# Ledger of designs, part 72: designed miniproteins, single chains, continued (4)

Each design is a single chain, and the fold is of that chain. pLDDT is the mean over its residues in the fold that is shown.

## One batch from the design tools (miniprotein)

Design m14487
Fold by ESMFold2-Fast:
Structure m14487 (fold): chain A 104 residues (1-104)
Amino acid sequence: TAAELALEAGEEALRGGLLAMRADPSAVNLAIAGVLNGIGGIFLAEQAIKKGDDKRLALEAGISALSGGQTALLAGERAGNKEAIELGKRGIELGKKAIELASK
């Protein structure tokens, strides 16, 4: 569902941000944005699932997760961490799919 895709996107963004921070402390500001937006995406997606796959909450979750994936990718690139980069890219991909599906 859109909510399940948004949940996965938020989890990928959160992990990407955390890995980037661990790899290079100079990435911390970008990584924190990835972490916070990832957490927001997870929270909203869990609420969407609990409310029977609420499309509005799934859309908001997808937008938060997409933003988190974008900043996690930038943090990963700054840190030179390949896993954080791939997690950020995955967060972007899944976040976009969640937004598309929630908009139908």
Scores: mean pLDDT 87

Design m14488
Fold by ESMFold2-Fast:
Structure m14488 (fold): chain A 86 residues (1-86)
Amino acid sequence: MEKLVEEAARLAAEAVRTGSEELAERAVELTGEAARLLWDDPEKLKEAWLRVAEAAAEALLEVAPEEERPAIREDLAAYRARVEAL
């Protein structure tokens, strides 16, 4: 299970850095597989979603212009709040 989340996070970050739609699609697929395996563990499911989102956001912060970085941080905070509320 941990390997799927780790790979999804890695691919999400790489998709952001490279702009690769193929890597983005693969990251979504692996995140979906992780969610399916964690269907009976909502706490770990939330952790998995947040791990992938955090990896993507970190990559976005690396490549984004300075002016866009506050919006990326706000989007991540909003996503965390939504996931935690589930």
Scores: mean pLDDT 80

Design m14489
Fold by ESMFold2-Fast:
Structure m14489 (fold): chain A 78 residues (1-78)
Amino acid sequence: DKEEFIKKLKKAYEKVRKEIKLPEANEEQTEKVAKKIKERLSKEKEKTEDVFAAVIKEAALEEGVLPELERLLEELEK
């Protein structure tokens, strides 16, 4: 269910946002973070909120930016 996916992703994102303070991503950086999240999530057997949080945090730290939630969701829905 796409709705359940978005719900878990939003909750995970809020946890990561509170834990880390990184600069806002530009469009290119948002696409890179989204691509990394998609790739990592595709390899995970369990799609839990904790898994989403770990994946988001790892991708954000690798790129040194945390995209805005709405822009990240738009890229992840492509």
Scores: mean pLDDT 81

Design m14490
Fold by ESMFold2-Fast:
Structure m14490 (fold): chain A 83 residues (1-83)
Amino acid sequence: SHEEIKKQIIGLFHMISMSATIHLAETSELSDEQRRLTIATLEDLRASIEELRPYFSPEQQKKAAELLKEADATIERLKAKLA
């Protein structure tokens, strides 16, 4: 439906934002405050993507699962640097 397509497009925007945030975290030297803000941003994006996942195509669901797993790994690395 048109509503499902709209949810897929919104999900893609969140996925692009998550990918960009992960890339910046991996390529930039972050302060502790920037690490905390990055963790919060990734956790918010994760929640938004998970809410929209039921509307995704099978291919988009697979890509979302891979991206969420990478986000979890990045969050754990950032948390380790704050401990």
Scores: mean pLDDT 89

Design m14491
Fold by ESMFold2-Fast:
Structure m14491 (fold): chain A 100 residues (1-100)
Amino acid sequence: MEKSLEEILREIQKAFLELMDAIEKGDVEGARQAADRLYKLVEEAAKRFGVDPELVEKIRKTLDELIEAYEKGDKEKVQEAFKKLRDILSELVEKMREKA
């Protein structure tokens, strides 16, 4: 499937917002699905635009940390993981735009 850079970036943003909303509402299933979707979009974008695999790995680890903290009810760790995820995603977007 072929997606424009702009389309992929919009979908990444939507998945991130869906993840935040699901966690806010206590929707564990929705949070897991949004995290999976977000990771797949990041993997696809990174492969297509030649982003450093280390950055993709950091996103994967942060998503795992976020879901684990959420399942354990650690609200503070969830908030920290979200902030970290947002920062890493922002860096990913910046690098992809510079390469496109």
Scores: mean pLDDT 80

Design m14492
Fold by ESMFold2-Fast:
Structure m14492 (fold): chain A 88 residues (1-88)
Amino acid sequence: LEEMYEALKEILDEGLEYYEKNKDLLGIQKLYVAKIILLKILKEKAESKELDEITKEADAKIEKIENNVSQELLDELKKELERLEKEL
């Protein structure tokens, strides 16, 4: 569990850093994948305050990016999210 939280934090940080440097979809995709994984873990075991905190952090980072990204890119991400959610 501790390793999973650390990995999720790394994905969030890598995604944001990648987006800030490259301004492309890959960074945003990493952030959304991390959010989907967090939501699935929360659904299965909603007992950890740490998971709630990480989920809020993921939402804040995604919102920050969404405010600086075109609607076209957001629409592409939503389609990729739906695909990933089916695989997870």
Scores: mean pLDDT 62

Design m14493
Fold by ESMFold2-Fast:
Structure m14493 (fold): chain A 80 residues (1-80)
Amino acid sequence: NLKKEAAIKELEEAAELLPAAKSVIGQAIIDIKEAANEQEAAVVVQKVINFLETDPDLSKHPQAPAAIEKLKKALEILQA
């Protein structure tokens, strides 16, 4: 699925921007690959966005906004 592959690339770039979130993003990449469709994959991405926005340590990281923008781009790709 070309949309899943493009979304995964955006998640990989988010993990490079915010290494502290690599474990969470890495699990999300696995969950996206296992998702039955693009809608389920989009739910996975939205959960990661919510986690990065609400986690007390990660949300305060200087690179968090840039990583979140990459995740939002992944969400747009899956919802296109």
Scores: mean pLDDT 87

Design m14494
Fold by ESMFold2-Fast:
Structure m14494 (fold): chain A 59 residues (1-59)
Amino acid sequence: SEAERKKAQEKLKKIEEEIKKINPDLTDEQFEERLNAIKYTADQLIKIGDEIDKELAER
């Protein structure tokens, strides 16, 4: 939904700020790698949730 898209964008901004705050010495390359890893993990968690729901329905 529209609300979920906005919520995801706000979460991404907060994650970016936290990464820079915790690791201020990160290079631009390292920062992008960390952010991409977080995005990838979030996507995988969503997929796992969907798969669990499907498995529970089938048993």
Scores: mean pLDDT 73

Design m14495
Fold by ESMFold2-Fast:
Structure m14495 (fold): chain A 79 residues (1-79)
Amino acid sequence: DLDASTLGSEFFAMFYTGMGNFLFRQGKYEEAIKYFDWALKSNPDNGFAWYNRGLALRQMGRDDDSDRDIQISQDIFDS
């Protein structure tokens, strides 16, 4: 049972982002996207998860989805 706090959700988002990056480097883009999605569900303000999910989407040929994720990442970092 998970008692989430703001700090806890940010911590899990960072952890899942790292796991997604590892899978991305192995060419497992679909699995990487799942972990980035989990990171974003934990903390939707995690710009790194948006950016890296965008990169994985681009590797899958989903350029429109990639561009939106990257733009959201920039907007979060600029906020």
Scores: mean pLDDT 79

Design m14496
Fold by ESMFold2-Fast:
Structure m14496 (fold): chain A 118 residues (1-118)
Amino acid sequence: MEEARRVGYEAGRKLAEVIKKMKPGESRGVAAGPPGSDVRAIVTAYVADSKEEAEKARKRLEEQMDAVIAATPYAAYRLFEFETDGKLVVVGVLGQGPSLEEARAATEAAYEAIKKEL
């Protein structure tokens, strides 16, 4: 549990710093989890030019996340949009772990870290 929260937090914090430097049309990802760890967090951001492009990006990301969930016994994700510094950002956070509870903990920690930093 504590490792899952730490991994999620680190992924989210790193993505928040990346988002500050992103421009419209860009997509960036960050992965966190020590080598050999059963806990991982993968976070991605896309800066949309419009609400319509944000919706398209969110749907594509949801399809990708659903595929990972279907293929992985312990994974969880969140998708959300927010505005920061005049940018419309679509974010996906995916946590994986040795249990569903740890996957969810990593996912929630990444989400909360992004919200805190932006």
Scores: mean pLDDT 84

Design m14497
Fold by ESMFold2-Fast:
Structure m14497 (fold): chain A 89 residues (1-89)
Amino acid sequence: MAAEYAKAGDIGKALEEILKLLEEGKVEEAIEGLRALKKENPELAGLTELVIRLLEEGKVEEAINILKAFVYLIVHKDAEAAQEALKAA
């Protein structure tokens, strides 16, 4: 649980940095960030490959929306885990 929470937080922060790069028009740097995230977290290959494909097709807004949705899901998963731990105490 603690290790899973820390990993989710690190992923969320990395995705937030990638979102900033995309909002600044730094698409190439954002793609590099996504490739690095995939290398460190192979379980995210599907998400990172999808977002990279959208960016390569010029669908920057769609890529941003998908990343925002994924960050939201990670944050909610952490909140649920925290609530379950509190209920067990």
Scores: mean pLDDT 72

Design m14498
Fold by ESMFold2-Fast:
Structure m14498 (fold): chain A 68 residues (1-68)
Amino acid sequence: SVVDEFRELVERALAEGLSEAELIERAEAFMKEVMEKDPEAAADPEVQRELLRLLLEGLEAIAARRAA
């Protein structure tokens, strides 16, 4: 699913040691691809909510790692 693909993207970004800005850039590129290839999923409010939740959790994890 789109949500599972995005979760993998966030997990890979965390494993690669990416910054918050780099994660946001990858998330923006992912959303652009989803809007072009699967506009129905892109318009789904449940999908949008889950992608936002995963992005926020990823950003919080990166921020916590920098603070350590």
Scores: mean pLDDT 84

Design m14499
Fold by ESMFold2-Fast:
Parts: structure tokens; C-alpha cells; sequence
Structure m14499 (fold): chain A 63 residues (1-63)
């Protein structure tokens, strides 16, 4: 189904370099991403950011 570029699932996180998927060694990179994205990005942007935090929480959880 996600054959083309999707901006909601984890594919968006891995696609490109602006949204680097959280690594257990480079978790600090993911922090910057989550901090600057989730706010009031209307349209599907908010939904995609929500999924982003969800991925970080499951992989990193630096709390």
C-alpha cells in the first residue's frame, strides 16, 4: 500500500535524513526532531508528527 512516499508511517522517519529513525546509540538526534515538529502543523502534518513521537517512545524513551 505504501508504495509511494508516505508521510505518516515510519517510512517518513526513515525517508531522507531530516527525520532520522531513533537509534539506541544516536537517540539524541531523535530528540531534536520531536522537539521542533509537534505543535500545530495542520493537515496530515500533525498526524505524521504524532506517529513520530510514537516511534521515539517505542525505540528510545529517554526518560
Amino acid sequence: PIDEIDHKEIENFEEGEEIPIPDPKTKKKSIILGNTGVKSSHSGFVAHKESFLYAIKNNITFS
Scores: mean pLDDT 43

Design m14500
Fold by ESMFold2-Fast:
Parts: structure tokens; C-alpha cells; sequence
Structure m14500 (fold): chain A 76 residues (1-76)
């Protein structure tokens, strides 16, 4: 995969980890909310630069990560 896809997926993983941690602790500090927002904005900017092939790769990986994050939060 391209460097942009790898970076976008890494940022998405960081965002989901923050969301899961906040859910587990039942605490959503303003700092955590801001970090999630900033990560989302950075991911969006990277996605605008992706080729159609890289977008397809990102979407498949993002779907897997989103499913995993949802299952982890539902298990808490």
C-alpha cells in the first residue's frame, strides 16, 4: 500500500483507540475530544490525496478496524 494509506490507517487506529479508552473510562475530556477531531481532520486531508486503488484499500481496512472497535466497545 502507499505511504498515504499507511498513515491514514495509523491515524484511524489512534482515533479508535482514544474512543475505546474514553468509552471504557466513561470519561470524555475536552482534550480527548479535540484530539479525536484533529485526527479525523488529518485523515480526511489524506483521503483527498488517495488514488482510486488506494481509496479501495483504505475503505476495506477501515471497515475491518471499525468493526473491531465496535465489538471492543460493545464488550465493555
Amino acid sequence: SSELVKEAIKLLEEMFDLMIEAHEKKEVSPEVQEKIRELGERIHELLLQLSPEDQEEFLKKAEELAKEAKERMEAL
Scores: mean pLDDT 83

Design m14501
Fold by ESMFold2-Fast:
Parts: C-alpha cells; sequence; structure tokens
Structure m14501 (fold): chain A 100 residues (1-100)
C-alpha cells in the first residue's frame, strides 16, 4: 500500500501535478511511518520536492530535513533518499522546461 502510493506520487511529480503528488506522498508516509524507514524516507523527499514546486519553501525544507534525519538513523534508507532526490530534481527540471 505505502509503496504503491509512493509510486503514484512519483508519477504525478514527474507529470507536474504537484498537489496530487503531495497528497499521495502524505498518505504513503501515514502507512510507512515507524514500519518502513526506506519508503518513509523516499516519501518525505518527494513531499519536499512537491512543496518546493508549489512555492512552499518552508514546508519543503522541513520535509527534506526530516528525510535526512531518518536516513541518518536508518542508513539502509540512504539509497531511497538518493533515488527520490533524482526523481524530484527531474520533476522540477521538466516543469521548468515546460514554462520556457
Amino acid sequence: DAKKLLEEAEKYLLEGDFEKSVELAKKSIELAKGKDPKIETKALMLLGYGYKALGKEEESKKYFEKARELAKKHPEAKPYLRKALAIGEEGIKLYIKKLG
């Protein structure tokens, strides 16, 4: 469940539907919290990128810091953090290209 919501959040982020990506990432976090630090870390990163794309810089920073703290506590989640960073950066890049 959490993994499927996360995969949908990734899809919507890459499609430029940042509001739906944020909604799905939040639901993924609710299911993964305390049970799956890998999925939780990745979802927190996608939430950070979704908020960044929506111009909500303070919320974005908050969720990026939560993801970094979780990855420090659970080193096995670091690859998930890196993958989410790559997806998030690509989503923002694709959106900016559509504007220009």
Scores: mean pLDDT 84

Design m14502
Fold by ESMFold2-Fast:
Structure m14502 (fold): chain A 71 residues (1-71)
Amino acid sequence: PEPKVEVERDANGTLKVTVTGPDGRVHTLYLPADLPLEDQLKILADALRRHGYSPEEVERVLKEFKEQVEK
């Protein structure tokens, strides 16, 4: 299974990022929506690395995150 990414904006203007890993485990992160995209990507990448994601999996999640945020 491939990692899946869902992004939603909460009532406080915070981005809720839900990542489902290839093992089926779900990780949820909260990011300020007003941060520059580059800073959001850095925070997300650091969290994914802490959860044992490979560099390739991290890049895939970041790509999906950008697509979700831009919709």
Scores: mean pLDDT 77

Design m14503
Fold by ESMFold2-Fast:
Structure m14503 (fold): chain A 68 residues (1-68)
Amino acid sequence: MKYTVYDASTDEKLFEASSLEEAIKEVEEYRKETGTVHAFRIIGEKNGEKYAKILFPDGTVEEGKVVE
């Protein structure tokens, strides 16, 4: 499964990860390095289906809407 992480404020693609856990870890690292306080959108894809999660600054993960 592939996961792509976007800055939810700018919709900028930041990186790709092989798992949801890796994507969350990379966001935490990015926050530590940049001081970013924005939410992030995580898009997963498996067998042509897309799944969306939103990772908030407080570490809360919620279901999101897939936006192309």
Scores: mean pLDDT 73

Design m14504
Fold by ESMFold2-Fast:
Structure m14504 (fold): chain A 93 residues (1-93)
Amino acid sequence: SEEEKEREVIARLTREAGRLLGLPEEVVEELARLAGESPREAAELARELGYEALAEFLEALDLLREERKVSDRVEEIARRFAEELERIAAEKA
């Protein structure tokens, strides 16, 4: 569910960026589709096609995706510790 939402957001941002940069619609749709699956592979394809600015944008999206997964893991761990502290506090009341 969350992964599907992230995929859709990445694909949408890639379409918007490609259209803003004046890329052909067929190229925009293929890069957006690929970016939804792998921003890194989409960046490689964009660079091969000579669209370096879009490739750099896609590389930045890939890094944000990785950082978000690490951040989500840290937040989940923090949430579990908070729940355990609340349980201990309730037992002492």
Scores: mean pLDDT 72

Design m14505
Fold by ESMFold2-Fast:
Structure m14505 (fold): chain A 69 residues (1-69)
Amino acid sequence: SARETAERAAETGRKLGASEEQIEQGLAAGLGEPALPTWELTREIGEKLRAIGDAIDRGLATGERLPGG
């Protein structure tokens, strides 16, 4: 389901050392407002979750690698 895909993205964030609140903020921002029907929401969530995973990964890379220590 869309939630299972979101949880996989969250687990990736956890493995990269993101906090739970950072993961929740990322998921909330990427998922946006569920104004679509359930079946269309699943499709849209799939696309947004790919963007969320990418954003979380970039955020962690920026926070931990790109800026100085």
Scores: mean pLDDT 58

Design m14506
Fold by ESMFold2-Fast:
Structure m14506 (fold): chain A 91 residues (1-91)
Amino acid sequence: MEETIERLRELEARFEELARNNGSREELEELLREAERLAEEIPDEKIKKKALEAIKELRELLETLPVRRAAVLASAVLGSIILHLEVKKLL
């Protein structure tokens, strides 16, 4: 759990940096692939399912959204996943 949360936080920061620095679509796609890999490692099946669904929706939105906006949304999605994992850890 801890390692998964730490890696997700690092990835959230990378999405924020990409949004701030006008990163490329290629960089965004690499970060989304990493997000999918990390989501697959989530030990909680309900949070994992929601995470994978959210990442799939982000990939679909990437076709119509500017990279900066997609990166901001991806960061927010990862933040939500991290929050759910931290809450579960406390329970």
Scores: mean pLDDT 80

Design m14507
Fold by ESMFold2-Fast:
Structure m14507 (fold): chain A 94 residues (1-94)
Amino acid sequence: SVIDRVLAQFRRLLAALAADPSLSPEERHDRAERAILGAYSTLKRARDEYGLVSEEEVEAALREMAALARETLGIPEARLERVLEQARKLESYK
C-alpha cells in the first residue's frame, strides 16, 4: 500500500539519520520533521486525487511517523505535536 511504502521509506530515513555522525541532533530533527511533512503531502495527494487512502489512515500514519521519530532520534513529543499541527494547517491551504 502507499502507507506501507511511506512508512518503510521513513524508517529507512530515520536509521540513516541516526547512523550519520556528520549531522548535529538539530539537523537530524529538522530532516525528520521535513520528511514527516513531505510524507503527509504524498498521503494527502493519494487521498484527495486518487482515493487510495482514507483521512483516518493518513492521520494514523502521521501518528506512527511521530512515534518512530521519537523512538529513533529522541525528538521531544511536544516538538512532534507542533509538526503534526503544521501538517493539519497545510490541509487548510488551497
Scores: mean pLDDT 81

Design m14508
Fold by ESMFold2-Fast:
Structure m14508 (fold): chain A 91 residues (1-91)
Amino acid sequence: SAEEYLKKAQEHFKKAVEAARNGDTEAAREHLKQAVLYLAKALMEKGKSTEEILREIARLLREFSDVAEKAGNTDLAEELRRGAEIAEAQA
């Protein structure tokens, strides 16, 4: 269900934040990828448009970019900002 996908997205986002704060960049990327995939599945099941889905993904990536910057990972933060810009451009 959409609610189950949202719960999985939230769980993976939390794990990505914890990994980023602990300096585990690879774990942060993997959990963020899962959070994005589950968020997209939840929004698709709710009948959201591609444009709405891409905007929500961009928002998530911008929020995580701030987390990465605060954790001292400027390279990851810049990668995530570019990802958000690409998602916004395709929306």
Scores: mean pLDDT 88

Design m14509
Fold by ESMFold2-Fast:
Structure m14509 (fold): chain A 66 residues (1-66)
Amino acid sequence: MESAQETADFLLSIPGVGPELAKALIAHGFDTLSKLRKATKAQLTRVPGVGEKLANRILAAVKKYE
């Protein structure tokens, strides 16, 4: 189920992710936790405003959600 709100709330809980960046991630297809779990660092860094440090932080946070 595509819960953009749930994914946005999760992304906003990550230090360094603001509302605009969460919106950009969702717009680029990272609109579910499952898609984030399958994402690579390279795919995340294609999103404007996401650097390697933030991409690693997002991946670590998604992994901890399990």
Scores: mean pLDDT 77

Design m14510
Fold by ESMFold2-Fast:
Structure m14510 (fold): chain A 85 residues (1-85)
Amino acid sequence: SAAEEELAKKAMKTAQEASRHLLATARAVTPEHQPRVSELYSRYVKLVMQLSKALEAKDGDAVKKVIEQLNELMREADALVAETE
C-alpha cells in the first residue's frame, strides 16, 4: 500500500541520517571516546538488520520501533559530540 511504501521510505531515510550522524560523531570526538562510537556503530548495524527483517515481513509496527531506536541512536551520538566540546 501507499502507507507501507511511505513508511519504508521514512525508515530508509532515517537509517541514512543515522549513518551520517555516526560518521560526523566519529570525526568530532577525541580518541578516548572512540569505544563509545564503536558501540553506537554496533547498535546501528543491528538496527539495520532488524529493519531489513521487518520490511521483508511487512511488519509496520517493527519498522516504526526501529525508526524510534535509530532516532534515539542519533540523539546519543549528538550528546557524545557535546561531551567533547
Scores: mean pLDDT 86

Design m14511
Fold by ESMFold2-Fast:
Structure m14511 (fold): chain A 92 residues (1-92)
Amino acid sequence: PMVSSTPDEKLLNETLGRLLRGIRRGELTPDQVVEEIKRLMDKLKLPPDVKEELLKEAEEKKEWIIKNKASPEEQIEIVLELFGKIGEALNK
């Protein structure tokens, strides 16, 4: 639990919660999850190079999920790792 006082941190946490719920319910495909992450990244005040690196990682993780038929639990762990990196990028 971080002290969330910025609009970017709130948006990050709200988006994470929606994605985790959608994955648990089987309502979101890996493609839809990555599209939501792309939309989030477009709204966040990140340097272009950092945004490109994070988007590339999101696409690579999507390919891994599809290739390995990852469970909802494994997909959640991957999304949590990606959002952790996005949060770190916002705080530097």
Scores: mean pLDDT 81

Design m14512
Fold by ESMFold2-Fast:
Structure m14512 (fold): chain A 69 residues (1-69)
Amino acid sequence: MSAAQRAEVAALAKELQALLKKMEALAADTSNPAANAKEIAALKEQIDALVKKIQELTGNTIYVQHPAF
């Protein structure tokens, strides 16, 4: 990979970690479970899109484990 591609992959990996933390926080929040479930579903779609972008940039399969619910 070029240095630019490596930097892009690192940026996408940080964004992916931020989305995973947000999803974990929503899963722990009991104040509005129905709204949180919808938001978690939206975050899963965003995570899948980021994984696809990383795979396209690296040519490698990336596995991302969602927090247990």
Scores: mean pLDDT 73

Design m14513
Fold by ESMFold2-Fast:
Structure m14513 (fold): chain A 76 residues (1-76)
Amino acid sequence: SAAKEAEAFEVARALVDASVAGDAEAYTEASNKLLTMINNGEVDEVALLRYLLELAEARGDEYLARALRARLERLE
C-alpha cells in the first residue's frame, strides 16, 4: 500500500540518520523494521535500497553506501 511504502521511506531516513550519528540501537531497530517490511512485500526492496543509497551518498556515509551498492548488485 502507499501508506506502507511511505512508512518504509520514513524508516529509511531514520536508518541513515542513525548510521551517520553512530546510534547502533536506532540503526538496528530501523534495519529490523525495514527487513520485516521487505519480507512482507510491503515495499519494493530494489526501490528502497536505491533510496537508502541516495540518502547515504548525500550524507557522506561511504561505509553504508558501499554496503548498499553491494546488496543492489546481488539483486540486479
Scores: mean pLDDT 87

Design m14514
Fold by ESMFold2-Fast:
Structure m14514 (fold): chain A 60 residues (1-60)
Amino acid sequence: SELVTTAFGRVLEFIESVPSDPNRRIGRDAEGRYVVYDSTTRHEFGTFATREEALAFAAG
């Protein structure tokens, strides 16, 4: 699995790119939460309990 360090200094496991916005990505943190972040700046937009919630947020 690919690891990425966010702008907030935490390490995420890369899960997927967002189909509707390829500059947005979803990672998973050490606690199993899903994080939507910017692929260029690595800024974190939000943290979600489920992958489905993260995808819905990133697509909207």
Scores: mean pLDDT 85

Design m14515
Fold by ESMFold2-Fast:
Structure m14515 (fold): chain A 69 residues (1-69)
Amino acid sequence: MESVEEQIRAVGAMMYALAEAVSVELGEISLEEARKRIEERLEELSEVLSPEMYEEVRERAERILEKVE
């Protein structure tokens, strides 16, 4: 099972992706800018999350952004 620390980091990444998606929906930033910010965040997490958790976080972030397209 993933560690509590890894789960906290994963939840943080999901909250970040959701916040960026909300900013796009409100017209505060572009979808392209949100994708860039989320990609930069995920790149940092690739060093610390398990491959399984990283894939799940990445997939969920992509699904969140799809809803605002």
Scores: mean pLDDT 75

Design m14516
Fold by ESMFold2-Fast:
Structure m14516 (fold): chain A 68 residues (1-68)
Amino acid sequence: GSLSEKERELIDELFDALTAKDKEKVKKILEELKKLGMDEKTLNRIDQLSVGLSDEEQALLKEVLEEL
């Protein structure tokens, strides 16, 4: 299914936070996505949709997901 408007906004904010290397903001956004019913597998699928993330940004995303 298509993402909700709120989920899309949170994903856009997630990309901004990853680019800024703001670990605390990344964690907060991922926790909000989890509250919306997005499980770990769905979050990993979002990572696959984020074509253009650097290896460093991918590593940060994985680190925060493992801490949740």
Scores: mean pLDDT 71

Design m14517
Fold by ESMFold2-Fast:
Structure m14517 (fold): chain A 93 residues (1-93)
Amino acid sequence: NCKQKVVNELEKDRDKFVTYFVNAVGYPKEQAECVVNTLVEVVKKEDLLSLNEEQLKEVLQNSLKKNCEFTPDPSVIELLSLVVVKLVRESCS
């Protein structure tokens, strides 16, 4: 249950991610929460082991645009993709 371990780690650190997006990135709290909710949805829905880093970034960007009605900066998409890749490596090894 590799996907479930990644979801559990994201949920465990949810408040830290929300705080980071609010305080460091400047997102409203509702937008920051939407970003974390969208990460969890992407992890549950996608076969992350079959996606390369560029494909993951595209999925994240499209999902955030659809669910949160905004387009995040490329630097935020890069950060989110790195977080997902790290969690997948730690949970799927």
Scores: mean pLDDT 81

Design m14518
Fold by ESMFold2-Fast:
Structure m14518 (fold): chain A 65 residues (1-65)
Amino acid sequence: SEAERLALEYATRLVQGQVAAFEKQGYKNVKGKAEVVGDTVVLTVEADGKKSVARAPAAEVAAGV
C-alpha cells in the first residue's frame, strides 16, 4: 500500500541517520536495516558487537513521527 511505501521511506531515512551517528562515534562495520512487517516498522542497527532494534506502528512512521 502507499502507507507501507511511505513508512518504509521514512524508516530508511531514519536508519541511515542512525548509521551515520554510529560511524561518527567511531564504530566500525555499521549496518542498518529498515523493514515493514505487517503493520509494524522494524529498524535494526548493528555495529561492532552491538545491536539495536526499534519497533513502531507503520501508521505513525508514515505520518513522519
Scores: mean pLDDT 75

Design m14519
Fold by ESMFold2-Fast:
Parts: structure tokens; C-alpha cells; sequence
Structure m14519 (fold): chain A 96 residues (1-96)
């Protein structure tokens, strides 16, 4: 539907924001906003569309965290753990 196409286009913007983040602050903001957007619009997406967008957001976030040379391994692990917890909350919203 037109609404689903619009939502997928907006999700792409959040994925790009994650990929283009230059600081931890920008990355965290992009992740929070992207996952929040997906959670708020979960009921408007099919399970397939929801899972594809979630996977793309999560993969972009993981790749960006791991590519940040200024982060210690401990800081990367903390960010990845936070991401995993956020993902579980978003999945719970879709199942509701």
C-alpha cells in the first residue's frame, strides 16, 4: 500500500543515518530514532517487511559500531548489548 511504501522509504532514511554517523552520539540517536520509528509503525507492516527493516537497521548498526576505531572492545560490547536489548523490545511491540 502507499502507507507501507512511505514507511519503507522513511526506514531507509534511518538506515542511511546509521551508516553515515560520525560519532557515538549520532549513531545512538540514529539507532534510537530508527528502532523507535519501526516500533511505532509495527502494526502497519507485514511480518516479512518488519523483519527485513529490523534486520537492515540492526546490521547497519552492528557494522558501524564495529567500524568505529575510537571505541574500545569493551565499549563496542556495551553498545552491541544495548542494541540487542532494544531489538527485543521492538520485536515485542510487533507481537502485540
Amino acid sequence: SHMQEELLKQAEGYIEAIKNSKTIEELNKAIVEGLGFLAENASKLSEEEFNEVLERLVNAARERINSMKDLSEEEKEALLKGLDRAVERVKAKFKS
Scores: mean pLDDT 84

Design m14520
Fold by ESMFold2-Fast:
Structure m14520 (fold): chain A 83 residues (1-83)
Amino acid sequence: PVRPLSPAQLAEAQRLIEEARRAVEEAREASKDSKDRDIVLKLVAAEILVVGAETSLSLGDFDGAVADARAAIELAEEVVRRA
């Protein structure tokens, strides 16, 4: 069985997932009129990574949750820069 997360790990992962959700929402708004396939695919990838981070957290996978949340933030920021 996966080891339970410490309160500090849970708080950090939740904070990063919240930051990732906000970054994805900003990217969605910035790219709403974009017809660029690469921008659309990166936005979709960022959305999938947020779901991946939430899933990893629910399974007690702190490293997976942090990695996916950070990747989602980076992709979302790239979408905002390119839109």
Scores: mean pLDDT 85

Design m14521
Fold by ESMFold2-Fast:
Structure m14521 (fold): chain A 98 residues (1-98)
Amino acid sequence: VDETRHTLTIRITVRDKETGEVLREEVFTASTREEAFEKVVEILQKFGQWLKEQGIPISSVVIVIEITDSDGRRLRFEAETVSEALEGFQRGVDELLA
């Protein structure tokens, strides 16, 4: 879809379910759906690997994704699995760029 000047700022946060503590966070910008999706996949894979290395079960954390467009519109959602995070991200991008 359009090579518009719409810049997406995506924040992906891993929070402890019990305490709400931020364990890990990444922020990036993307100008296209393809770029945004590729970066989200890479970050979620890195987070999954990091959690495994720390011995933190994914069931003990929540993945929070916030998408902000260049107009200041903000969408936030929470996921308990990587699959849910990817599905939520795809829906969010479709809502903001539709």
Scores: mean pLDDT 78

